# Designed miniproteins, single chains, continued (2), part 60

Each design is a single chain, and the fold is of that chain. pLDDT is the mean over its residues in the fold that is shown.

## One batch from the design tools (miniprotein)

Design m6066
Fold by ESMFold2-Fast:
Parts: sequence; structure tokens; C-alpha cells
Structure m6066 (fold): chain A 71 residues (1-71)
Amino acid sequence: MSPEEQQALVDSFGEVADELGRDGEKVRQEVQALLDAGASLSEVAAHMRSRGFSVEEIKKALSRAFELIDK
């Protein structure tokens, strides 16, 4: 995964967390740590589900990340 793809995922999950009234900074740190450890997208999604993200919220974050990568 490229640095741009990793940053897009970190930013998108953090932004969705902020919109939900959650700690977006903590979510950014957790996603970054997982990606630095070589986690796959499915592993990041599984972790976010364990933190209380719905399947729809995860899809929203991934869609935003893909839009940022395609810029």
C-alpha cells in the first residue's frame, strides 16, 4: 500500500469518527498503527467493527479514501 493510500485511509476513518461524535484523533492513530504493522484492508475493517463502527460507516470511510486516492 502506498503512503498516499495509507494517509487517505487514516484521514477517512478519522473524519467518519469525528462526524459520529467519536474521538477521530484516536481512530487516526489506531488505523495508522495497523497499517504500519502491515494490516490488510479487511483487518482494518475488522478492527473498526470491534470499535463500534457499523458496516455502512466502514463502507463510507473506504469510499472517501478511494476518492482521495483517485485525485
Scores: mean pLDDT 80

Design m6067
Fold by ESMFold2-Fast:
Structure m6067 (fold): chain A 93 residues (1-93)
Amino acid sequence: SMSEAQAALKTLEAIFEKNPDLAKELEKKAKEAGDKVENQIKALKEFAEELKKKAADPNLSPEEKALYQTMADNLEILVKALEQQQAEAEKLA
């Protein structure tokens, strides 16, 4: 839903404000993916999977694991919302 996507965005914005290096990493991946919505969605999915793998790393602190897991969960909510918006736009065209 849009309300879930908005909550996910606010959570990610708060994380990126405190972790600007992670924000730059996402921005770089988005730029490299290019302007097509399908490529942007794929890049977000790949980033979420990468963060889940980092969250499972036994060498990271509990705080870092929680950070990466929270980011991955909220990115997945955004991906689902973007996929639904793209499918709806295609139906209206």
Scores: mean pLDDT 82

Design m6068
Fold by ESMFold2-Fast:
Structure m6068 (fold): chain A 75 residues (1-75)
Amino acid sequence: DELIERVRAKLEEEGVPEERIEEIVRLIEEALALGLEETVRELVERYLAGELSAGELELELGVEIGLHRIQQALG
């Protein structure tokens, strides 16, 4: 859970509420469970570099999960 630990630490430093941190962590865990390890790493690294806000990270994780589910339905 190296990525989850680093994301949690930065969200805590930014003063993000615990409920919202838990939601973002849940999305990361869902994406990892779906085999989206590379996508999760890329999004997390962009967030850690300051290229994405916490809200943007949350939205992009949701989009990638949705796209994966569509691809699985097609084949």
Scores: mean pLDDT 83

Design m6069
Fold by ESMFold2-Fast:
Formats: sequence, structure tokens, C-alpha cells
Structure m6069 (fold): chain A 97 residues (1-97)
Amino acid sequence: ELEERLRLFAALLDAQLKTEEPEKYYKETGKREEALKKIKELKEELAKNVPEYTKEEIEKIWKEVIEKEKMSEEEVKEVLELIANSTVEYFEELIKR
């Protein structure tokens, strides 16, 4: 489904951001190196599930979903934040296991 692919894409973007700015994200956990390894693994796994979509294609599809559901830019931001936060919870479980 479209929403599942958008969720995977959002998770991939979240993983990408955390690998680029780990100091801001993982400073409090003291597990920065393990977190980076797990994020890299997750990013590779997520990419395998979304390989048929480019960034531009995802943006176009997302715009169509926004118009269909009559979502505001603020609501879109909140939805993406929720998806990203769910991915974070999964990362934190992987760091120790």
C-alpha cells in the first residue's frame, strides 16, 4: 500500500538523519557506536523495500495523498514525525539486542 511505502521512506530518512548527526541524537544514551551500526543496518534493510521509488516519485505520491485526504502542511509534518518516532523506538530496542 502507498502509506506503507511512505512509512518506510520516512523511516529511511529518519535513519539517514541520525547517521549524519549522531552527536545530537545519541549523546544521552552513551551508545553512539552501537546506534550508528544498527541504524546503518536498518537503513539498508528499508532501502530494499522501497527500491522502486525515487525521492521525486515519493514526493509526488505524497502530494497526491495530501490532496486526497485534504491534509494541511502541519498535519503532514505531524504524521511524518509520528512515523519517525516509531522508528526511533525500534532503533533503541536494536541497540541492546
Scores: mean pLDDT 54

Design m6070
Fold by ESMFold2-Fast:
Structure m6070 (fold): chain A 101 residues (1-101)
Amino acid sequence: MKVTVIVHRDLEELVRPILEELAEKYGVEFELRTFDSVDEAVKIAKESKADAIFVVARGMRIELHIKLGEEVGGKPFAVHFGPVTEENIRKQLEEFLEALK
């Protein structure tokens, strides 16, 4: 399974180690992409050939959720919610991966 993870540019270094750990644990391939605007994130998601999309954002999460829901068709997606911490991001990404089984 391939998952595109779209993260706000300033969160790339926080998220990268989480993806490396979970790739080994779940046997999944992650593509890490960065964005600076909602429109850029939506474009990346629409152009993705991955099986699913996971988004980590410092803000604009409601707008991201709405626009992704309108634009990605039937592709599974999730937008991270709550605190921007390694623990919370890892937990939600693991829950998302389990839901895709």
Scores: mean pLDDT 86

Design m6071
Fold by ESMFold2-Fast:
Structure m6071 (fold): chain A 83 residues (1-83)
Amino acid sequence: DAELEELSKMPLEEKEKFMVDKIMETYGLPEEVARAIVDAHRLARESEEEARRLVAEELSRHTGREVRTDEEMEAALEELIAA
C-alpha cells in the first residue's frame, strides 16, 4: 500500500498531525481528545497504564467529571462521539 509506505516515511510530527486530523474527521471528537488518543497510542508501547492515564485525564478535563476506569473511558468517549 503506497499510502502506508508514504506515511511511514513522514516525520513523526507530521504523522501525528495527520492522525489527529483523521480522528477528528472520523469521530467528530475535539482536537484535545484526538491528540490525547494519538499520544496514548505512542505511549502504550512503553506503558499501557501511562497511556490510559493520559486519555482518562483528558476525558476528565473535557467532560468535567472524574474518568478513571476503562468502563468510564468508554462511556465518556461514547458521549463525546454522540454529541
Scores: mean pLDDT 74

Design m6072
Fold by ESMFold2-Fast:
Structure m6072 (fold): chain A 62 residues (1-62)
Amino acid sequence: ALEELLERLRKEVWERYKETGPNSPSPVATGEVDGTRISVSAKNRVENDKVVVELVTRQGQV
């Protein structure tokens, strides 16, 4: 289902982010379900002297 695909993509992006770190190009993972294309990417943000990662999700029609 859509939610299962989203969790898989988020996990994939997070694993790639851990390998490359915040100073590399943001990893992107893309999948499709039920005619909808989903992309997940990582974005860096600094909060309380810590780097936090935001996972950004985009949905589009195929």
Scores: mean pLDDT 69

Design m6073
Fold by ESMFold2-Fast:
Structure m6073 (fold): chain A 79 residues (1-79)
Amino acid sequence: SLRDQIIAHIDAQTQRAIDYARQHLDPSTYAAFVADIDAFRQAAIAGINSRDVITDDIAARAKAAIDAAFRDIIRRHMA
């Protein structure tokens, strides 16, 4: 389903971000980064699951918003 595709996209972005951070950040910065990523992941999944209907337009906008949010979190912790 489109819902499953969006959740899979969130999970893939989460895994990539955490794997990169594990290799490049010090332990205290890593802990803060993982907390921010986990908070965003939980909120994003809840937001998608709160919708009764997901159209292709909603899915496209959701993926774009997810990508932008991951870029912002990464920029904040890895700048």
Scores: mean pLDDT 85

Design m6074
Fold by ESMFold2-Fast:
Structure m6074 (fold): chain A 99 residues (1-99)
Amino acid sequence: KKIEEELKKIREEGSKLTEELQKLYEGLDPESQKMLEEAARESEAAGGEPEVTLKKFKEVLEELVKKGLISEEKAERLLKVVEERLKLEERKREIAAKL
């Protein structure tokens, strides 16, 4: 299919992932939200590499589970959504590179 159709699919998937992230974040306390936001900023400062981003988020989520601020199930779901968003960003760059 045409590039326009693929970009539409990426936008639709991105919207769904954004909604899922917002729903997961809505159930978090302000401290947990702040720690995850800090991890995102630090990964961006380190160049935004997907592997580095996932590692930092995993470390923060493990700390939050250890402190009893979130469940292991919720931490796993958050990490999966972050991973899916990083995959969409990669696909978006791949399509742009074909042009």
Scores: mean pLDDT 77

Design m6075
Fold by ESMFold2-Fast:
Structure m6075 (fold): chain A 85 residues (1-85)
Amino acid sequence: MMVRSSDLNDKSKIENIARELADLYKKAGSGGLQSIVLTLQFTPKELGPELARKIAQSLGSHKQDLLDASRDVLRPDVVQALEEA
């Protein structure tokens, strides 16, 4: 497991976590996308939108794949953060 729940409470690690998850998607496709969705589901409310924005920024043109996978399973604030990035 690349990310621990304790790491999701540490703002200083959010940027590194976002980059690692984006890299996982680039290497594993749908498997990496599932890992991103699970990580965002376990992220605390105050950090969820920030992590989502950084992941979307790291994914660039691929952020739409994450949005399509996330609309029915993630909180609305996280989905909006992905769309706004």
Scores: mean pLDDT 73

Design m6076
Fold by ESMFold2-Fast:
Structure m6076 (fold): chain A 118 residues (1-118)
Amino acid sequence: MSAEELLREAIKVVEEVIRAVEENAPLEEIRRLIDRAVELLTEGARLFAAQGDDERAVLLGELAGLLSAAARLYEAGRISREQLIEILRLLREALEALLAGDDEAARRLVEEAAALLA
């Protein structure tokens, strides 16, 4: 799978997470989808690093870390469903920006998502 194909698949899985959270799906289902998204983002980071694209590799690693942190905080009841949805939407927009080649927009969106977890 190419890095670009992995980004498109990650966007689809993040959209599935947003829908599952909005529909109040079981925590086990939400976690399974989040774990799948994290796996795709981590593999994407490795592919970009292998191509010498260290900046995109770092951004995908940060996105994977933020998604994992948001999931843990949500499971612990430390962030609301509405806050999780907002974070997931920012992460989706960051992935769409990366797919479009707008690394500056992606970095800004990652910083906005991180601020919501602080």
Scores: mean pLDDT 87

Design m6077
Fold by ESMFold2-Fast:
Structure m6077 (fold): chain A 66 residues (1-66)
Amino acid sequence: VTPAEARRAAMEANYLAHQYKSDGSKKELAEKLEKAARDAQEGVENPDRIDEAYRKAKELIEEAKK
């Protein structure tokens, strides 16, 4: 996974979290998405954690879109 991919996933997760918070629904999912966004952003600076953080962020993003 590249830093660019991880940053993109972090931005998408954060965007979805903001939408759900604004909507007032799915509060728990919004909190999980915010955490995943933070972890993916930190992964950009930590190559040994980037793959795991990216995978978790993508998994939550896909779940959110269902």
Scores: mean pLDDT 74

Design m6078
Fold by ESMFold2-Fast:
Structure m6078 (fold): chain A 75 residues (1-75)
Amino acid sequence: SAFIDEVIAALEAHAASHGQSLSAEQKANIRAALATPEGQEVARALLAVRARAAAAKSDEEIAAIVEAAARERAA
């Protein structure tokens, strides 16, 4: 699905930003996890946090977005 491909692409981009790459096994495990309802919920939450963080202009704004998302999950 387009959603699973978007999540894999985001994780590959994140790994590349740290000079790393996802192995074929890691990609297969991520695809399997995203086939579960729990994995899809976590992935949607992470994509939403990433989208908000991408709009932020400072580390403080990014930290505030992450903290707000964590509080929403805890409530």
Scores: mean pLDDT 68

Design m6079
Fold by ESMFold2-Fast:
Structure m6079 (fold): chain A 94 residues (1-94)
Amino acid sequence: SLEETAEEIIKLLEELMKKVGVPEEEIKRYVEKMKEALKNKDFEKFYQVVKEVVLKVLERKEASTDEELKKEIDELIKRIGELVKKAYELYEKE
């Protein structure tokens, strides 16, 4: 379902933010925003928050010198992109 796919996106984004050292309170704030958007069936707002989080993670990745961490970030972002595409397709079918 769209909700299950969106919940998986939230979980992966939370993991990604933790890996790049985003403060726990800021992670909590983004997760709350995404969950509220889902409750309101506001997929446009959900997607906007997802995009904001991904851009923040990419900025933190660029500042890192840890090549293995950069590889892990790239793999997680790719997975999130696949799930976002699936969520959008499910949203269009509603």
Scores: mean pLDDT 83

Design m6080
Fold by ESMFold2-Fast:
Structure m6080 (fold): chain A 104 residues (1-104)
Amino acid sequence: SDAEVEEEAKRLMEEASRLMDRLVALAQGGAPDERLEEVTRQLIETVERMIELLKKAGKEERAKRLADTLIQSLRDLAATLDEVSQKRVLEAADRIEEEARKVL
């Protein structure tokens, strides 16, 4: 049902938001690249699941809008960071955008 799709999409967006916050915190803390890679991969998988769910429900335009909003939010967070942390988060955002485009 539409209500079940909306509830699951909301849960996936909340999970993506938590992973985004973790990615930013790891970059600010000078975490190793392997830790950022792990969280980036989890964030990609969560975004892909959200896109697939919404596309299956015929909500392709909404899937694109939510993916674009999430990627822009990550870029906006990156802009508040020091130059080194900003670069690491922007590189992750670019990769998330590339992988999201493949499933849109």
Scores: mean pLDDT 90

Design m6081
Fold by ESMFold2-Fast:
Structure m6081 (fold): chain A 71 residues (1-71)
Amino acid sequence: MSDEEVLEKVLEEARRLLEEAGASEEEINRQVKGLRDGFLALLAAGVPVEIAAKYILEQARLKAKEIEEKR
């Protein structure tokens, strides 16, 4: 699987988690952009794709929980 395919799959899952938490489309787009930027920064720093993906997905879960709790 290419790095781009891994990234898109992780961002799709992150979007799903944020939608389930009740985030607005604007908030989802903002958070997904931040997660994408973070993933690319990790890859630029030499972090393996599978570790970067796991880290970003965990950040998405934490953010989804925060959004859900603020409702």
Scores: mean pLDDT 82

Design m6082
Fold by ESMFold2-Fast:
Structure m6082 (fold): chain A 100 residues (1-100)
Amino acid sequence: SVLDEIEDILLGTMLRVLDEMEAPNPDLARVEAILAEARERLTELARRHPEDAPAMKRMLQAAFDALVAHARELGREDVAALVRRYAAETERLLDEAAAE
């Protein structure tokens, strides 16, 4: 289902970002690439399934709020800031995609 695909994208993205934060030399460019890939995949799903965009947006908000909180607990404010910026951009793109 589309909701299962959304869950897989969000869980996969969260795990990949967490893995990068735990690496000996975390690469912010790699984190940015992971978040950009998720943004592109979610935006394409919203275009194909605009009826699911509200659910997708709620799931995105919950997942990335949790990721921001975890990044801050690890002292990774750089990652937290990047995730917040990505979340805001993705939410805007989901709203735009659903309006078409």
Scores: mean pLDDT 85

Design m6083
Fold by ESMFold2-Fast:
Structure m6083 (fold): chain A 68 residues (1-68)
Amino acid sequence: MREEEELRRREEEAVAHTDRLIRDNTQGILDKIRATKAALEAQGEENKDLVDNLDQGEKDVEKRHAKL
């Protein structure tokens, strides 16, 4: 039985798990930005600058993810 093939399979599973963590973390960041932006918008126009900064941050995260 090839022990190398079992080790390779475990390495592939570890890589796939890491990719899922990166994806989940990126989605979690986007969800938090969107939730914070919605909460600030609900507080009124006084927070427009903060909302604009969060919108820019959301776009920057999306652009970085698109380059992968």
Scores: mean pLDDT 73

Design m6084
Fold by ESMFold2-Fast:
Structure m6084 (fold): chain A 97 residues (1-97)
Amino acid sequence: SLEELKELMREIVLIVAEVTTIFLNATLIARQTGDPEIAALTEEIARLAQEASRLELEAMEAHRRGDLNRVRELKRRLEEILRRVNELYARLRALDA
């Protein structure tokens, strides 16, 4: 339905915003510490944030076509990216302690 498509897109936008926020925070910590292990984790988070942005664009195109199943699939992939980004960020925060 149109309402379900709108809600899925809202949720996708929020997931990508969270991934982007974590990436920006990781970048700030990497610059402050100069730690090469933190820099490596930040680079991995950056690659995942870039993938999340690509998936958001694909979801916008699927939404324009009314492809509900594709938007659901892309949301599941974005949720997995967010889970991985949170795991990497937790490791980065442990090194910053």
Scores: mean pLDDT 91

Design m6085
Fold by ESMFold2-Fast:
Structure m6085 (fold): chain A 82 residues (1-82)
Amino acid sequence: MEIDKELLELTDKLVEALKNKKYEEAKRIAEELVKLIEEHKEEVSEETLKEIRKKLAEAVVYIVDAPLEMAKELREILSKLN
């Protein structure tokens, strides 16, 4: 489904933003990702949600380098996906 592909692409962009220490961009992408999942919850496959959660769990290593306040905000936004 098109939404599944879009969510995976946003997740990849989020991971890349975190790798590049673009935390403000990562925060905006994370908020958009959560919003799209909530808006399309009946359309998003369980397999896609599982892959997103896996990628984000693996990306937690990139959040360690973030300023404490930004790391806290990112973790709070991403916790909405659990």
Scores: mean pLDDT 80

Design m6086
Fold by ESMFold2-Fast:
Structure m6086 (fold): chain A 66 residues (1-66)
Amino acid sequence: DVFNRAGRVIRDLLDQGHRDAARIVGRLLSQMGRDGRPLTPRDIEDALLRGGVSRSLARRVGQRFG
């Protein structure tokens, strides 16, 4: 499910040294749990871009949730 997928994405990002991206994904998971609505790949990509993550990495991470 999306929570298990996100856990793997966060682990991969941390292993690769992308700590900022991992933090943003974790925050979005917390928000999703509060709001009760699923996040789209675009929501994830936009949040990563706003957090200063590169466009290429943000797009790649977003697509893992597509």
Scores: mean pLDDT 79

Design m6087
Fold by ESMFold2-Fast:
Structure m6087 (fold): chain A 79 residues (1-79)
Amino acid sequence: SQEKADIIIKMLKKKAERLGKDKFTFEEVENVLLYAFILGIISREEFDKIYEALRKKVEENGGFITLEEAEKIIREVLS
């Protein structure tokens, strides 16, 4: 549901604010995704799908992903 996406995106926005930037390394987005999984916000299947989509996008971009790109991927997987 979009409620799950909203929670994860809120975590990413908070992390972006703390870092003072809107670009993440894979490790930075992976940490947020792992935390969401540990809290039971997303299932393992949802985790695996988001993980692979984020990983692919980071590789396509040469080692980073923007907040906007991460938000789009998370919303598409959890729709």
Scores: mean pLDDT 88

Design m6088
Fold by ESMFold2-Fast:
Structure m6088 (fold): chain A 83 residues (1-83)
Amino acid sequence: SDREKLEEALEKLIKAMEEAGWKLLGLEFLSEREARLVFETKDGVKVEMILRVNDDGVITVVEMKSEDKEIQEEAKKAEEYLK
């Protein structure tokens, strides 16, 4: 199911982000195909991202938001962890 694909991708992404030193603050399922994640750096900078299961079954980051543009760009690389 799309939900099972999303949950598997979330598990891989969260593990990779935590190994990279990020802290998971929150996880919210917005739909069967979308989830919002909130991570924090060691310096307390927050980044929010939304993951979506596309119609082709590929999971991508569809939104990325942070007050720090450099942290936002670093977090965009998280799409590599979904492969």
Scores: mean pLDDT 79

Design m6089
Fold by ESMFold2-Fast:
Formats: structure tokens, C-alpha cells, sequence
Structure m6089 (fold): chain A 67 residues (1-67)
């Protein structure tokens, strides 16, 4: 039930905002795969898109930074 790609995306975006292509390049997966996961994560409220660049929401940051 884990989504290791979504978890990896959260960790990357915790450092800085990235485009889908930059995420795909860093993870070694296709841009289509990254885009599908980003769409699901945006719908769930973990990430947001601004001018084609994705960044973490407060919800996404909380998922990475467990207190």
C-alpha cells in the first residue's frame, strides 16, 4: 500500500520547488509517471502547482517532518 514515488517526491519538494521534469530526472522515472503521482498528490492537498512548478503545502510538509 506504500507509494514510494510519492514519498520520494515529498522529500525532494521539502528541499525546494521543482518541475515534473526535474523530479523525473532526479528519481530516474518517466515524466508521465511523476505527473500522474503529482496530480494525485495535488488532489489530496500535499502539493500545489504554480506556473508549472510544484511545492509542498503545509499538509505535505507535515507528512515529511514528523514531530
Amino acid sequence: MGDPIQEAILKLLAEKPLTPQEIADQLGVSQSTVTQHLNQMEEAGYVKRENGVYSLTEKGRAAVEFH
Scores: mean pLDDT 80

Design m6090
Fold by ESMFold2-Fast:
Structure m6090 (fold): chain A 100 residues (1-100)
Amino acid sequence: MEEPPLSEEEVERVIENARRYADEVLADESLSAQGRRTLALVLLHGLRVAVEHASSEEARERAIREGERIAARFIAWFESQGDAATVALLRERLAELRAA
């Protein structure tokens, strides 16, 4: 199914929502490591969709930069937990987002 390109305003809303949810996930001490991992992957997937469907290169570059910022925060948290497997997975998802 051909999805229409996302407007700059729609990409900015995806970025803003992803930033807010990343802050909420990282601040929620009740979340398990598995829960944080799942939500980190969902957030990076949403930003990859925004990169793929962005109507302008400027909007695409903004979505990539936010994906890098969010990925770095989650990578730092999982590195602090000694979870090398999740760190490797998040780096792979970030590479996919950059290539989108």
Scores: mean pLDDT 82

Design m6091
Fold by ESMFold2-Fast:
Structure m6091 (fold): chain A 115 residues (1-115)
Amino acid sequence: SKAVEEAKQIKEQLEEIISRLQQLDQQKPDDDIRNALLSVQSALNILSKAVEDGRVTLVELDAAIKSLEDARKSLRAAREKFKDSDPQLAAELDEIIAQVEEIIKRLEEIRRSLL
């Protein structure tokens, strides 16, 4: 289905975000970055199961969206923390926030298509 193909593409984007967040946490350990990593990993696990099952449900989409909203909140907290002390890290966090926000919009579009 179109929803499964979209979920597969989003899964690949989430794997890239996880890789970036793992690298950032390794270079500069931070609880907000770590919390964002865990939240993105949760969304990836939900979508991976949906792709494997060949079906995306509203419950799975709502859970993935919520996990990414939690990730966005944690990333924004990290950005505020580092904006003056590490502008380079803050800029990288802004890029990841924009990517997470785009994925949330795509998941909301999939959700609307199932209604």
Scores: mean pLDDT 91

Design m6092
Fold by ESMFold2-Fast:
Structure m6092 (fold): chain A 105 residues (1-105)
Amino acid sequence: SGTIQTNINLLRIAIDSLREAIRLLTSPADIPRGLELVRTVKTLVQGVLSSVTDPEVKSLLDQAIQALEQAEKLLEQGDLEGAKQQLQQAIQLLNQAIQKLQSLQ
């Protein structure tokens, strides 16, 4: 459906933004920009979550949001490596959500 394809495209944008955040986060000076990107992605994923009906996709997106929230906390604490691990986990969960959404088309 058009809604499923729109959600897949939005999640791809989210993944690209998270990859940019991981690339950007090389020192504590990068934390404010990294936080901006993570918060933008979290809002985007929450929007997709509100529009999906499949319970497995909802579960994967909820887990991705939790990983993003953990990444925000770690960035606020100055833990760049811990934050990047949580962002990588979020990317994996979002890729799984995309694969599930593709199976529903």
Scores: mean pLDDT 92

Design m6093
Fold by ESMFold2-Fast:
Parts: C-alpha cells; structure tokens; sequence
Structure m6093 (fold): chain A 83 residues (1-83)
C-alpha cells in the first residue's frame, strides 16, 4: 500500500468540501494539519484555551488533557506524512 502523502490528503479534503461534507472552516483546518502540523497544533491549542475560558464546566486539567491529545495526534499525522 502506498503511504499517504500530502497531495492525496489535500485532494480528499477538497473532494469532501465539494461534496458538502466539510465546512470551509473545517477544510481550512484540515489543510493546515496536512501542510503544517505545528501551526495547526498551535492554532488548535489557542482555540481550545479560548473556548475553555467561555465554558464554565471545563477545568484546567481538561485543557491539559486535550492539549496532550492534540500533541499526540499531531505527531501521528507527521509520522503518516513522512511514510
């Protein structure tokens, strides 16, 4: 099986956007994840922290756990793109 490359993933994002399965915002975030996982990680963490401040049931530990999850997923994406 051919390893997943950036061009193939970007094409899938565009096809899903055209099919109405993704919003423009979601497609933009997906493209950022594929092209620059580090910038995606930083942007997603910033959005998470901003949403956490507006959400009274979210604790500091919840935010830390979510950040850890984002970091783990970003590393997986990097590994998949390099294969």
Amino acid sequence: MEPLDKEKLLKEVEENLKAGLLSEEAAELAKLLIEDPEKFKEKLIELLKEKAKKTPFVTEEDVKEAIKRIEEETEKVKEMLEK
Scores: mean pLDDT 71

Design m6094
Fold by ESMFold2-Fast:
Structure m6094 (fold): chain A 88 residues (1-88)
Amino acid sequence: AREHLEKALEHLKQAREALENGDIKSAEEHMEKALEHLEEAARAGAKLPSLQAQRQVKIALNYLKAGNIKGALEYLDKAIEIVEKALA
């Protein structure tokens, strides 16, 4: 569980950096990789924080698809906070 949450956090932070640099495709790829690691974390026993973070990432991806970078960043930051608290 912890290892998958740590990998998810790394990808979420890389997605945030990509959005700040205007690299939309890289941000989307990192968000999708974060979702994969969050799914594995849920299966490995971290179900609640992983499902909560997945919800925020999916909302962020929807905003990104709509061209709303500010909305994507807001929900990505919420996902990062959930994963960081789960690792504390």
Scores: mean pLDDT 87

Design m6095
Fold by ESMFold2-Fast:
Structure m6095 (fold): chain A 78 residues (1-78)
Amino acid sequence: SLDQLRQRFDQLEIQFQQALANGDLQAAMRTLMHMGALIVGVATIAVVTGDPELRQMFDEMQERLGALHRQYQAALAA
């Protein structure tokens, strides 16, 4: 369901923030990879179904992942 997809993405974001707080850059990167895989899945379903709610969810998740990648890059450069 859409709620389960949103919940999974939110859970992965929490795991990412915990990994960064602990200085575990390897765990943070793995979490970003899992989030990316989830977004690809959402995009595939959105294209197949033409569901505008899935398209909106994809756009929102992609923007959020971009922000988290920038946060990861900043942590890596510190």
Scores: mean pLDDT 87

Design m6096
Fold by ESMFold2-Fast:
Structure m6096 (fold): chain A 70 residues (1-70)
Amino acid sequence: AEAAARLARARALVRAFLERHPEDAETFLKMSDEEVAAAIEALTGETLSPEEGAELAAFARRHAREVLAR
């Protein structure tokens, strides 16, 4: 329950960031999963497990592609 809530908050923050900074979407697609996870940790102020980091990196890339497709 708490882990799901943390992931939901992180996804909301990632969406809000890319909506405010669509220019950064291309940069997110060029980054490694580890670099994207580190950027998300910086945005959220929370440490991610490797599994949470991989899931959020995949989410960020999907949303970045959607922003670039607009």
Scores: mean pLDDT 78

Design m6097
Fold by ESMFold2-Fast:
Structure m6097 (fold): chain A 62 residues (1-62)
Amino acid sequence: SMSPEEIQERMREIGEELKKDPRVVDVFVAGLGLVVVVNSSDTQPIIDFIRKRGGHPLIILK
């Protein structure tokens, strides 16, 4: 099982990749979750991207 610290680092790496998506405004790690601020209501592709990589997505519309 991965430690909380390792999970947070993994979420940060996923977040940096997500920042390349024009729908993503900001990304930050909150505990064991990945918070993604988006400028589009089309959130499912972002959720799927995170889940496919073992992440726990938390989406906020700006």
Scores: mean pLDDT 80

Design m6098
Fold by ESMFold2-Fast:
Structure m6098 (fold): chain A 59 residues (1-59)
Amino acid sequence: EFQKLVDELNRLLDELADHPEAVQATLAARFAKRTPDGKLTKESYEAAIEVARAALAAR
């Protein structure tokens, strides 16, 4: 299930490749939800996917 979130985020980042500001916002959202020891979690990817989907829908 975690790998499905990783795959979905990578797909959305590919679709946003022509919008560097949207890519940066998506990656920042993923980074903001990291654990204290720096690991990416399900919440990290879910937050990034939400930002990426919103950016894609707005264009």
Scores: mean pLDDT 77

Design m6099
Fold by ESMFold2-Fast:
Structure m6099 (fold): chain A 70 residues (1-70)
Amino acid sequence: MEEKALAEAREFRQKLLAQGVDEEVADAAGAIVYLMKLGYSEEEAKKILLENGYSEETVEKAVKLIKEEK
C-alpha cells in the first residue's frame, strides 16, 4: 500500500532529523525506504535517487543510516 509505505518512510525521515542527521541525507534515506517498501531493491532505489539528482555521497550516507537502524 502506497499510503503505508509513505507513512513509514516519513517516520524514518523524522527519526533521522530528530537524531541531528542533515535534512538532505534524511530525505534521501526516507526516499530509499519508500522505494524499498514499494518493492524496489536497495540497488534500484540508489539508482533512482542518483537519476533524480542526489549525489553519490548523499545516497551512500543514507544507505549507511538505514543499515545502522536500531
Scores: mean pLDDT 80

